# Designed miniproteins, single chains: the designs that were tried, part 46

Each design is a single chain, and the fold is of that chain. pLDDT is the mean over its residues in the fold that is shown.

## One batch from the design tools (miniprotein)

Design m1576
Fold by ESMFold2-Fast:
Structure m1576 (fold): chain A 65 residues (1-65)
Amino acid sequence: SEHSQVAETLRKRLAEEGILATDEDVDGAADFAVSYASGLKMPVTEGIVDLALDVLRLDLNYRAK
């Protein structure tokens, strides 16, 4: 599914950056990416994956405070 592909891509990029995130965090970011793309009536692009990853990084940083 598109969600599974997006989640796998997010996990790979987080691992490459050394960022620790839970399966719940990744699934939430994948849900965001798929919903965002659906709202724009387009497939999940690299730019949308980057946006979802940026939102996840901001959320993780906020929770660390």
Scores: mean pLDDT 81

Design m1577
Fold by ESMFold2-Fast:
Structure m1577 (fold): chain A 58 residues (1-58)
Amino acid sequence: SIIDKINQMAATNPSQQIIDMSITYGIAQLRAAIINTPASRQAMDQTARDIQAQLDTM
């Protein structure tokens, strides 16, 4: 849902901030999938929450 929201915003009003958020979350998801530890999943969730807060201010 978060990545879908970022992609939608990037398509309608692209900005470096939105691109950076997409990359940051993508990396967090990949790390969580590859490393597959509770810590990596918690880091992904924390990143998702931070990005959601940023999107809510837009």
Scores: mean pLDDT 73

Design m1578
Fold by ESMFold2-Fast:
Structure m1578 (fold): chain A 68 residues (1-68)
Amino acid sequence: SFIDRIKEELDKIINELKEKGYPEIAELVKMARDRLIEAAKAGEPQDVLEKRIEALKKTVENIKKILD
């Protein structure tokens, strides 16, 4: 399902952030993941959710660049 894809995709990012030493950022991504799952269950359009996921990924990459 789309919800399962959200979980798998964002869990990979969460685990990578933890492994790289950014547990606080990982926790923020986990909170965003949980909200996206709630929105998906509430019937938010998949295209809107996909755009939000891409924005989240871009934000994480930008934060990592600032911290490096």
Scores: mean pLDDT 83

Design m1579
Fold by ESMFold2-Fast:
Structure m1579 (fold): chain A 102 residues (1-102)
Amino acid sequence: NPKAEELYQRMLEVAEIADRLVELRKNGDLEGAQKLVKEHPFTDEDYVNLALYSSLEHYIKVKKLSEEEVEEKLERMAKTAKLSPDEYEALRMLAKKLLKEK
């Protein structure tokens, strides 16, 4: 599904940029943080997707949930956030990636 793959890649990009922003700010590199924000502005959808990413990362990497428990969380998250089928497929791809890194 090309649309789901595109959304998945965007979710990964946004998460990577968010992590870099946190690291730059934590290290006192405020100029670097400002440059990164200017070159990569987040949409409202990006912030929602970042929150979903953070929740999945917490469930998988911190809580160490099983694949079955993660599937239950995904169903709930998709319903709560009213995700489209393509957005839900992208979120499932993200969960699969995070489960492999576990």
Scores: mean pLDDT 85

Design m1580
Fold by ESMFold2-Fast:
Structure m1580 (fold): chain A 134 residues (1-134)
Amino acid sequence: SLEEEIEKAYQEALARLTPEDREWLQKVMEEVKKNPEKAAEIYLKAGREALQAGRYPLATVLFYEAYKLDPDNAEVWAYLGLALLYSGFPEVALKAIEKALEIDPNNVDAISVARFAKALGIEEAEEILKKFRE
């Protein structure tokens, strides 16, 4: 299942975390513990910051935690897909992007990530774009 493929990618990303990544993750988890009502928002924001810093395994872990809390949020699926692409998990990344577009076919982030994957020569990304734009 997609859930099992994402869980496997999460475990592989978690194993790739540096000591500095683990300290960053711990600080994010402490913020979530203090503000549990904003947990999904905190993880999503921290994931975007990790992506911007080039910390792709950390971003994957953070977006996975956001996905577990808010699995119907197209933005979470889009960023999870982007982080998975940069972390070297293109097959599960495309499935995450497709899920984002199934939730919201007009989601700008999901469309942008799918176009980026297509620009990288990933043929399956073109088929996903055709499915939601034709």
Scores: mean pLDDT 87

Design m1581
Fold by ESMFold2-Fast:
Structure m1581 (fold): chain A 95 residues (1-95)
Amino acid sequence: SSLQEQFKKLVDESAEKTKEQIEKEFSNENYKQQLIQEVDDLRDMLLDLIDTLSPEEFVKQLEILIKNHERLRSVHSIILDGLKELLEKAKELLS
């Protein structure tokens, strides 16, 4: 598969894993739905970036996104951890 196809698969797999973790760890339905929506919105944005950017530029943009969310505390730690794991896997594919 192309690097773009492999990156899209990683993004989809990361999103599904993160949503499963959210479903297991939280009992409040409204809060779960908010977090799941945040994951889906991030997935859609990242898939668009893969279509627009080179693989190297995608990895750089993902690094920037993670740093900004971490500094601003703008996403739940479970989502942030999912993005960090995605970044490491994407970097491995570029190696």
Scores: mean pLDDT 90

Design m1582
Fold by ESMFold2-Fast:
Structure m1582 (fold): chain A 109 residues (1-109)
Amino acid sequence: MEALEEARRHLREALRALSQGDYDAFVKHAERAVEAALKSDTPEGYELAGRAYALMAHAYQLKGDVEKAKEWYRKAVELFRKAAELATDPERQARYRDMAEVFERQAKG
């Protein structure tokens, strides 16, 4: 629970930094969100880590670095697939698979 709360806090701070154009603060908070989220080894943890990687991909797109954006989208896909594998609720499994599919299209386009 603590690790997921820490991950959610860092993800909110990352989103705030990105909205303010503070890329350095964004990256630091996104990395901390992933670190905290992955420690939980839960579907929710992998979802939060995947969201953080998708935000990093979006930030690289905003900077014009399309190839790095695709790499981060591929990493997000792997995390959402892992979340789907660990989830026991069919509705959450379907949602995580849908998110993986969306980011897989972004990684290819």
Scores: mean pLDDT 86

Design m1583
Fold by ESMFold2-Fast:
Structure m1583 (fold): chain A 83 residues (1-83)
Amino acid sequence: SAKKVADTLIEAAKLVLQGKIKEAKDLLESALKETKDEYAKKKIKELLELVEEVSKNPENVSLKVGTAIMAIGAALDLLKRAE
């Protein structure tokens, strides 16, 4: 469901902000395998690319915050589209 994917994206944002990058990646990869909605799948893939960039640049606070904001934005967009 859109709510379940949105909840997962919000949890991923939290993990990224906490520096738990591997956990965020694992969570998003799991969600990608479970998701059949093409739009949600696209958003999860985009976030996985950003999380991978964070893992390569762990000192980049702006990239971590930006990734979290994008995850929250994607969650809100998915919930709005499900109306």
Scores: mean pLDDT 85

Design m1584
Fold by ESMFold2-Fast:
Structure m1584 (fold): chain A 62 residues (1-62)
Amino acid sequence: MKEALIKRADELVELGDRAYKEGNFNVALQLYEQAADLYEEAGDLSKAKEVREKKRRLEEEK
């Protein structure tokens, strides 16, 4: 169960990265948020925090 959630979250991060490269920033941010939620459900709080910080940095153009 936990492994399946992490795998899904990893897939969402990859899709978000692809959307960002294509200039679909809003879609990328939504995918990162969904990935962070799945990492949190899996109990991987470190990965969830990392993805949320990535989302925040992209929004603030850091």
Scores: mean pLDDT 81

Design m1585
Fold by ESMFold2-Fast:
Structure m1585 (fold): chain A 63 residues (1-63)
Amino acid sequence: SALERFRRDFLAVAGPNPPPGALARYLAAASDMYDLSDPLLREARELIAQGRFDAAEALLSTL
C-alpha cells in the first residue's frame, strides 16, 4: 500500500529514531512520490497544506 511504502521509505532515509516533526517534513517534501488514495496520507497532506505540521506529525506517528 502507499502507506506501507511511505513508512518503509521514511525509515530508510531517517532511521529508526527520527527527530520530532520528521514524518510531516518528509511527507511535505516527498508527497508527489505517493498515491494519496490512502486516507491517512491524504489527511496528513491536507493538514500540512493548512500549515498544521504538529497535527500531521501526530497523525503520521500512528504508523
Scores: mean pLDDT 78

Design m1586
Fold by ESMFold2-Fast:
Structure m1586 (fold): chain A 68 residues (1-68)
Amino acid sequence: SAAEGKLKRGDEAYKKGLEARKAKNYQEAVKHFQEAIRAYTESLGADHPKVLEAQKELAAALEELAAS
């Protein structure tokens, strides 16, 4: 289904965000976490734990980007 496709895309984007953050590529991490938030919100709803966790990771990546 379209929702299943969006969930898988969200999971892939979230994984890429974590990999980019580990590599200290904070601009790329921000982009991937924003894509994960969009995909998760559309498939699961804005209050879902996966959306909240991706938002938390985005906030951390933005703080690291500002400090670099």
Scores: mean pLDDT 87

Design m1587
Fold by ESMFold2-Fast:
Order: sequence, then structure tokens, then C-alpha cells
Structure m1587 (fold): chain A 86 residues (1-86)
Amino acid sequence: AIGEVRVELREEDGLYVSTVSATATDPDAQVHVVARDEVTGEVLVADPLYGGETVTITRRSSVPGRMVALAAAPGHPVLRAVGEPP
């Protein structure tokens, strides 16, 4: 795999905290990470990752939403993760 992608949804002080985490593991691939909330339409984009790099993007909202994260590199299968409500 080109890396890993994960989405966590937590409740914190009456807000919903969505955390998108991605790690690039292939040293020869540039990994592009984008996340979209399918409920609100909000889009989060990370700078491209190279092998051994990680990114963490945190969003706070009054609504839980449904955050879908994708990690892609040319010639590799797309990785997908979804944040589900607790």
C-alpha cells in the first residue's frame, strides 16, 4: 500500500472533532490526501506527502457530519476511510 488513511470522530465539550490522519509509506510515491464531509460539503486538503511523512488535520463542528478521506498516488489503488459517529 502507498500508505494509510484514517478518520476519527469524537465528541469534545459539546462539539464534534473530526481528525483525518494520513501516512505515506512508499518512498517512491507522492501521496495526495483530500477529505470531504458528505453532509456539509466541507473539503479539507493536505499538502502532498512523501515516504515517511504524516499529516493530521483536525476539524471542530457543532454537527457530526460524515467525513470521507481519500489518499491517492498515480498508478496505485485509492485508499478510503470514513469517520462514523460514536
Scores: mean pLDDT 78

Design m1588
Fold by ESMFold2-Fast:
Structure m1588 (fold): chain A 73 residues (1-73)
Amino acid sequence: GEMEEYRRLAEELARRLAELIAKKLEAEYGQKPRIEIERVGEHTFRGTVTTGDVVEEVEVDALELKKLLEEYL
């Protein structure tokens, strides 16, 4: 269904954003970060990026993504 497509897009976006954060942290701290992607709600995906004692998180909500894509694209 349509929401299944937006959930897949939200998961992919969370992963891509986590990869961008990981590249920034690797450049700053000289260590390769660990990336973890998890579903934390029915429509919400979280990317967690860890290097040493530094933890950065990004969340993407498929419902918000659907609103943005319908409004601007």
Scores: mean pLDDT 85

Design m1589
Fold by ESMFold2-Fast:
Structure m1589 (fold): chain A 61 residues (1-61)
Amino acid sequence: MPSKQELLAEIEEELRRLLRELRASAAQVDHAIDMLGKMAAAKTLEEMREIFEEAKRFLEE
């Protein structure tokens, strides 16, 4: 089972892949970086998951 740090690294890679595929604007990239910072600061895996889901929803819209 991945550690919190390993899971965060996986999420970072997935977000970077999505940003590249969507040809994201600078604002979308900045938003994703801010969300990664919030995920890194999260104390639980549940909080990280909620932040990641919000970030994905923002990028998919």
Scores: mean pLDDT 70

Design m1590
Fold by ESMFold2-Fast:
Structure m1590 (fold): chain A 83 residues (1-83)
Amino acid sequence: SLEEERRRRVERALKILEDPNATPEQIAKAVNELARAGVSDEEAERFLELLRKKGYSPEFIQKAADAIARRRATGEVEEIEPE
């Protein structure tokens, strides 16, 4: 059930990233939730690719990647700001 809850949280965040009507605040919140949920390497790459396709800056994409990496390596959560 914990894995099911994690997958549901990841899927919700990805749907927000895929939504053309999502605000920058919603996107930042989705990134932060994805980092907190804990993602696989494959899930992280898919998520970063979606940010790239939406035209987010390389700087924002790097911050998102760093937030995910920090959560996985140290268990710490770093909140990112809206683009």
Scores: mean pLDDT 74

Design m1591
Fold by ESMFold2-Fast:
Structure m1591 (fold): chain A 60 residues (1-60)
Amino acid sequence: SATELLAAQAELARLRELLATRPAEEVISHLERVIAQLREQGKEELVALVEAELARIRSL
């Protein structure tokens, strides 16, 4: 769980960098897919982190 949370935070940091160089719609689609996969795996803590980032991007 701690390792998975660190990996998720690192992935979100990478996606934030990509947002500066890529269309926001591509980043949003990727995050939506990640949320769906994490929900299927029952990883609720990671789902919450990704949903928070998705909400942040959507508010830009």
Scores: mean pLDDT 76

Design m1592
Fold by ESMFold2-Fast:
Structure m1592 (fold): chain A 84 residues (1-84)
Amino acid sequence: MSKEEIMRKMKEKLIEFMKKQKVSEKAIEVVEEVLDELLRNPETPQQELLARLREKLEEKGMSEEEKELALIYTGIAIHEWKLL
């Protein structure tokens, strides 16, 4: 329960930052999918999650800038979550 609450707060914080950076809602949705995958399987390596995020964003035709911002912020969020 505590880790789930922290994950939800991290999602909220990440979404807020990404919106401030003008990242599209489509990219944010993909980020949420990846974070939900981590919640279901907490042992999934960060690099595997980030690779899947990159692939999904590329499939949706997201700009390089949006992909990099999503990867950076999601990477930070995953790293913080795994340190809990």
Scores: mean pLDDT 78

Design m1593
Fold by ESMFold2-Fast:
Structure m1593 (fold): chain A 70 residues (1-70)
Amino acid sequence: KKKEEILKKAQEEIDKVSEEGNTAADRAYAAGKAAGNLEQARKDVVDIYRQSGKKAEEIIKKANEEIKKL
């Protein structure tokens, strides 16, 4: 059960990071579209998703470290 709790918490954090990333990406794309610069908007979206991916990897790393202590 303890391992399941750690994995559940990690998944909830990953879901939050994903949701925040999608919201930020949508805002960046809308802003770039309004400014008439879709190329920049696409680059901003890629950078946002890259940052979200790095955060998810750190969450997974921490969860694995906690599981190793069990």
Scores: mean pLDDT 83

Design m1594
Fold by ESMFold2-Fast:
Structure m1594 (fold): chain A 80 residues (1-80)
Amino acid sequence: SEIERSLALAMAGASLSFARRSKDPGQKRVFEKIARGSRALAEGRTEEAIRLFDEVLADPEATPEEKALATTLKKVAEKL
């Protein structure tokens, strides 16, 4: 839907901005993956999006909140 695409694009932009501003290498990496996955999701590249969100879920530097976000985004990708 237009809303899902718009939200994925917004998430990609916000996550990329946070990655660029983060001084923590682990957080930078996690947000770069969320940004790439969200962009892939917005562009209909669902398999790539799922892979990137799975990488966030497997990342030891990802917080519980970041993993919850990745889980939600992965479920959206799986629905497409």
Scores: mean pLDDT 84

Design m1595
Fold by ESMFold2-Fast:
Parts: sequence; C-alpha cells; structure tokens
Structure m1595 (fold): chain A 80 residues (1-80)
Amino acid sequence: MSGGEGAEIAKEGLEKIEKGDYSEEAIEKVGEGAGAIAKADGLSPKDAAKGVERALIEEEKVSEEIAKRIGELAERYAAK
C-alpha cells in the first residue's frame, strides 16, 4: 500500500466516523490508512501511533479510547 492509497482508505474511515459510525470497519480503515501514510513518510511505528492518536483527539474530537485503538492499529500497519 502506498501513502496515497493509505490516505484514501483513511478518508473512507474518517467519513464514517464523522457520520457517527464507530464500527470496527471504520476504525480499522483509519488505522490501516494512517499506518500506511506513516510508513511511506519513514516514521517509526511508535511515532505513527502517537501522531494518529493526537490528530484524532485534537482535530477530529474523537474520544481518547477510540483514538488509542486507532493508534494501535496504525502502529501495527506501519510496522509491516
């Protein structure tokens, strides 16, 4: 997955979340896409997780619990 493909997948997940859809599918898409973007940018898995969690809380107003879950997924995808 390229960074551009990751951005598209993350956008799909975020659009679901913006509509109030916090399904596992939406969470997984944001985590996968964000992890792919971070990997393409050369970020470590740990930095990917921290960056995603912070952006979701500060920009998207996502709860800390959901943001942490998405960050953990981004870390896993960035490590691949």
Scores: mean pLDDT 79

Design m1596
Fold by ESMFold2-Fast:
Structure m1596 (fold): chain A 90 residues (1-90)
Amino acid sequence: SHMKEEMLKLAEEIAELVGEVDPEFAEELRKRIEEMKSKSIEEMAIEFSKLYIEMMNKLYEKKAPEEVIKKIKELAEKIAEIYDKAIEEE
């Protein structure tokens, strides 16, 4: 769906930002995003939630710039908003 494609694009933007701090983890994120392409929107949301927690922990551990953390949070919030709209339309 268009919404799923938009969520995947935002996830890829998050991976690019993560790559500025932890390139190895960014590569792991990209692989997991590719796996999400074949999943339902509900399964994808569960995986994003798990990834978000793991990602934030790694970013704080690596002492990521606050600006990078803010941008990632904003992108993650946009993904959540798209998901909420997608499930309401079903």
Scores: mean pLDDT 83

Design m1597
Fold by ESMFold2-Fast:
Order: sequence, then structure tokens, then C-alpha cells
Structure m1597 (fold): chain A 84 residues (1-84)
Amino acid sequence: KLAELEEAVRAAVEAELPEAEKLAKTVKTEQERKDAVRALMLRVIDAIPFPEFRALLRRALTSGPAERPEIQAEVEALLERLRA
């Protein structure tokens, strides 16, 4: 159900807030910031207990601009299915 996905995403984000604050204080370069953000996003994604949504988010994170409309459409279709 959509409500379960929303709660799981919120919990995953909240769990990573202390690590995000620590990383914000320690990263010095733009490259370190990008690497830290990517690692944090992957940790949040891995904590989501919905395999289909997790797979789409991982694909979005690793894909190029040309694939984004397709991934966006798949995410919208999944969210609509969960809402029903």
C-alpha cells in the first residue's frame, strides 16, 4: 500500500540524518560531497523494503539523462498501482 511505502521512506531518511550531518561537516571537496551524497542515497534506498521501488531508484541513480523519462514513467506506474 502507498501509505506503507511513504512510512518506510520516511523511516529510512530519518535513520540516515545523523550520518548526513556528520558527512556535511567532514567533506571538503565537491567530489567528496558528490560521493558522500551518492553513498547516503544508496543507504536510504537499501533500507526501503519494496524491491520494485528500490530497483527503480537504484536505476535512476545510475542512469543517464536519456533514460530518465522511461524511469519516471515506471515510477509513476508503480505508485499508481500501490495507490489502488
Scores: mean pLDDT 75

Design m1598
Fold by ESMFold2-Fast:
Structure m1598 (fold): chain A 57 residues (1-57)
Amino acid sequence: MDELLEEAERRVEAGDGRGALRAITEALLSDPAPSPEQLARIAELARRAVEILERER
């Protein structure tokens, strides 16, 4: 789980919104399910990824 969140964070930092959303999707579909703290981090990363995609048009 944390590895997928670290990947999503690196993708966001690199400006790769699509790659970040892919990593976030994999994290959400993982077993076991994310903890509340992990879900909060996923939500923030998803927001940042969407902002990148909106900027790219």
Scores: mean pLDDT 77

Design m1599
Fold by ESMFold2-Fast:
Structure m1599 (fold): chain A 57 residues (1-57)
Amino acid sequence: KAITAGKKATKAGREGNLEEAIKYVSEAGGDGIAGGLAPKSSEDENAGAATAAEVMK
């Protein structure tokens, strides 16, 4: 389950769609680092950029 969400997040990140990547990582819940580090209300833009950068490594 979490693996599936992570796979989708990676795919979205490669497409440059950071919003979609954040969405899938968030759906993976606390199991994903971005799930704990993605403050949607405060630094959503920054969290999105960080998530996209991580998947692009």
Scores: mean pLDDT 57

Design m1600
Fold by ESMFold2-Fast:
Structure m1600 (fold): chain A 105 residues (1-105)
Amino acid sequence: AAAEEEAIRRGAEATVEALINAAENLESAENKEEILEAMDRMIEELRERAREAEREGRLELAAAYRTVADFLEKVKNKTVTEADKEAAIAALATIARAERREAAA
């Protein structure tokens, strides 16, 4: 349904915006090291999920996980572009659709 796709898109947009805002405030954050360690763990988990999806022949899902991992590295390095934001939103939407299909099966 159109409402479900809109909810997925809004969720992806909100997630991307939250990650960028967290990175922008990182230099003044008391817990900077804790945030960086959490980001590194997320990147590692996303790359492992990409490898698992690739092994299962789920190539679109594997590409989506890799795109989100690359986006987080760029967020950490403060090198995010508008194209990176759009790619990350699309990738997160792909992941959310796959997870919803898996839960419904």
Scores: mean pLDDT 80

Design m1601
Fold by ESMFold2-Fast:
Structure m1601 (fold): chain A 72 residues (1-72)
Amino acid sequence: SEEILEEALRKEAETAPPVIGRAIRASLEYLRTGSAEAAAEAERLEKEISEEESEEAVERIKKIAEELAKKA
C-alpha cells in the first residue's frame, strides 16, 4: 500500500540522521511523482552526501519495504 509505505518512509526520515533523512525523502518524492523536478533534487542531494550515507539510506528503505512485505 502506497499510504503505508509513504508513512513508514516519512517516519524513518524523521528519526534518521539529517542527511540520511533528506535522502529518504528525496527517494519518496521520486517514487510518488516520478517527476523531473524530483529527479533533479535527488541528483543535487547525491552531490551533497557521501557514498556511505547514500548506502545507509538505501539500506533503511530496503528494511522498511521488507517489514511491510512481512506484514502483508
Scores: mean pLDDT 72

Design m1602
Fold by ESMFold2-Fast:
Structure m1602 (fold): chain A 64 residues (1-64)
Amino acid sequence: KELKITRVSKNTYLVELYEDGKLKDALTISVEGSKEEQKKQAVEKALDMFGLESVDAVYFSDEV
């Protein structure tokens, strides 16, 4: 299982869950703080919302 996390605005991230190369789910997360704090919050919230303890990989990208 893999997370692809894209910063779509200053405080908003798109999180996509992939399993075996297939998109399983996606959600938008609002986060605050520094860019590093935002990335940590995005991963933590994604894992919680998808009901996962961990993933095999996390990929970050920026659209802004």
Scores: mean pLDDT 81

Design m1603
Fold by ESMFold2-Fast:
Structure m1603 (fold): chain A 105 residues (1-105)
Amino acid sequence: LSREELEERLRRVLAGVAGLAEYLRALGLRRGDEELLATADRVLELVRRAEERLRQGDLRGALELLREAVELLLATAERNPDIPAEVREELETLARELEELEEAL
């Protein structure tokens, strides 16, 4: 993979992670679930840091932050069975994409 292709794929993963974090934030607000809100805030902070690493050309640093974010989201989905299966499938897809990108870096 070229550096430009790696960056584009990382940006797509970042967008997916951010979308899922916003979904959990909205769910936490509707349910008054402080744990979901705290996790969503943590993931959004990791997304902001990953975006900064991408701006600096640090693809490996961005990948490590996105992997931490996806791991937090997967753990949260496992603890919350009411979260739709579609969300879990998206998280598993993002995790596989990050694994492939790590092999290419």
Scores: mean pLDDT 88

Design m1604
Fold by ESMFold2-Fast:
Structure m1604 (fold): chain A 67 residues (1-67)
Amino acid sequence: AEELLEQAKQLEKEAQDLAFAGNNRLALRKLGESYNLLAEAKEKQGDLESAERYRAISERLYAQAAA
């Protein structure tokens, strides 16, 4: 679970850097990946409610990137 949290943090940082560089679509995609990893980490911890919430955020971010 700890590796997933570190990967999620790295993707969030990459998303911020991409947004700063003006690559908003890729930034949204990377942020979606980060939330998907957070959902997996919560699922492994038995926090299914937080996992479901983070997956919903990830799905919304991917939809925004595709628009």
Scores: mean pLDDT 82

Design m1605
Fold by ESMFold2-Fast:
Structure m1605 (fold): chain A 94 residues (1-94)
Amino acid sequence: VDERLEEIAREVGEEALRRITEILREERSKADPKTGKELDEALREAEKAGKEGRIGEMYDVAMAAPVSEETKRRIEEAMEEAAERASRLVDEVL
């Protein structure tokens, strides 16, 4: 059970990382040069945290980024969907 729960956490974490970095990249493509530099930094920090399994820190970095309220909602939705997927996968194991 423990090994499968670790696999689920890794898979869900990798999916959340992909979704959050994609959202940040989309915002970066629309940003002015000043905001773009701040988004480049946030993207680097989020990718590092996510790759190291620090999913909460990745989320905090993304939410602190200079993005619109609509983009912040998309990030929140991505994390909620990841949590729901984790719950479903855990239910399949237990």
Scores: mean pLDDT 79

Design m1606
Fold by ESMFold2-Fast:
Structure m1606 (fold): chain A 56 residues (1-56)
Amino acid sequence: VEGDVRTTSDEAVRGIAEATGAPLEAVRAAAARGGGEEAARTGAELGGGRGYPIAA
């Protein structure tokens, strides 16, 4: 999804999930409850608070 105003939150959720390594669904559910702050907090909690170490 691109250019859609509704995409803004979805893009943020994806970014947080990818950066933290947390499950996208969990981050999205948190965003729905408390917005970007809750999503970021949940991502940090589940993903370890840092960028997800992807196999190189």
Scores: mean pLDDT 64

Design m1607
Fold by ESMFold2-Fast:
Structure m1607 (fold): chain A 78 residues (1-78)
Amino acid sequence: DGLAALKEMLERKATWKLPDDQLRADIEADLLAQGVPADVAQQIADLRVQARELRKQGNVEKAIELAQEAQRLEQQAK
């Protein structure tokens, strides 16, 4: 919903300056703590880092696509 989207946007802006390795590690650790399997957590983290990189390159459409795919995988794994 709108509140969830706004929260995600604010969190994304706060972490924008994190190095890719640190962002990936933080996402993976959070997902593992939530009980997501390690292989799926790694895949989600990679997709989210790739989405941020694409956004930095101006490819917003593909970035949104990868972010949505990561969210779908997270929902299925929980």
Scores: mean pLDDT 76

Design m1608
Fold by ESMFold2-Fast:
Structure m1608 (fold): chain A 61 residues (1-61)
Amino acid sequence: SMPAALRQQIEALRQACEAAAAQDASVAEWLRMGDECEKQQKYEEALVFYQQAQDILKRQE
């Protein structure tokens, strides 16, 4: 279902960014914002913040 697919996307993005957050304050900041949205049950907003963290990682290639 759509809720399950959204949950999987959020989990994948968060896990990919969590390791990098230890080395990058910008990644850590976007992850914190995403976590705040997730705690407020704003999963769509959380996904956007997690995607921003991933974009920073892609630029560090």
Scores: mean pLDDT 76

Design m1609
Fold by ESMFold2-Fast:
Structure m1609 (fold): chain A 70 residues (1-70)
Amino acid sequence: SLVEEIKKKLEEFLEKAKTMSLEELSKAAKELSDWYIEVMNKLSEEERKEANKIIDEYSEEFEKIKEEKF
């Protein structure tokens, strides 16, 4: 499902983010954001609800990585 694909991409991004430079992070985050916008437009209301929950968890972990790294 698209929701499972979102989860997988976010998990992979978080792991890679730990080893990325600030420039690499900025580029990767933009690419992920562009992909996410396209995918969200294709989701049902129920799928958007689940995706938003996953993204909230992602945002918390990503902020923690940024604070620890920069």
Scores: mean pLDDT 78

Design m1610
Fold by ESMFold2-Fast:
Structure m1610 (fold): chain A 66 residues (1-66)
Amino acid sequence: SAAAELVKEEAKELGVKISDEAAERLGRLIEQAHPDADDAQKRAIARRFIEHFQAQGKTEITLEDL
């Protein structure tokens, strides 16, 4: 999905590894919670989630983290 690709791009920029399955799950969660969000808003939401995991010392996000 488009949201999953935005999640992957933000994770790459922040130096955090994310699986395709985790990116798809997080993308769906963002679209479900914010159905009217544009791409810039979706990127900002994805970045906040990824930064939260990064703040916990995680270098990789998996489905079990979601």
Scores: mean pLDDT 83

Design m1611
Fold by ESMFold2-Fast:
Structure m1611 (fold): chain A 69 residues (1-69)
Amino acid sequence: SLRERLKERIAEELRKEFPELSEEQIEDIAEEAVAFALGLYNAGAIPESQLEKVALGFARFLAELVLKR
């Protein structure tokens, strides 16, 4: 599905950029970020072309919050 493919893509990018995150943290962050981006897309707030960019931006934000704790 689109959701699963997007989640895998975001998780892969998080592993590259934030090697200090555990796999559990990466999976949780990717799930939340993808859900957020798809929510905006389904509400008509963003076009499909921005889905990955929005998901990745939110995932990076969440990763930084987790690492500051």
Scores: mean pLDDT 86

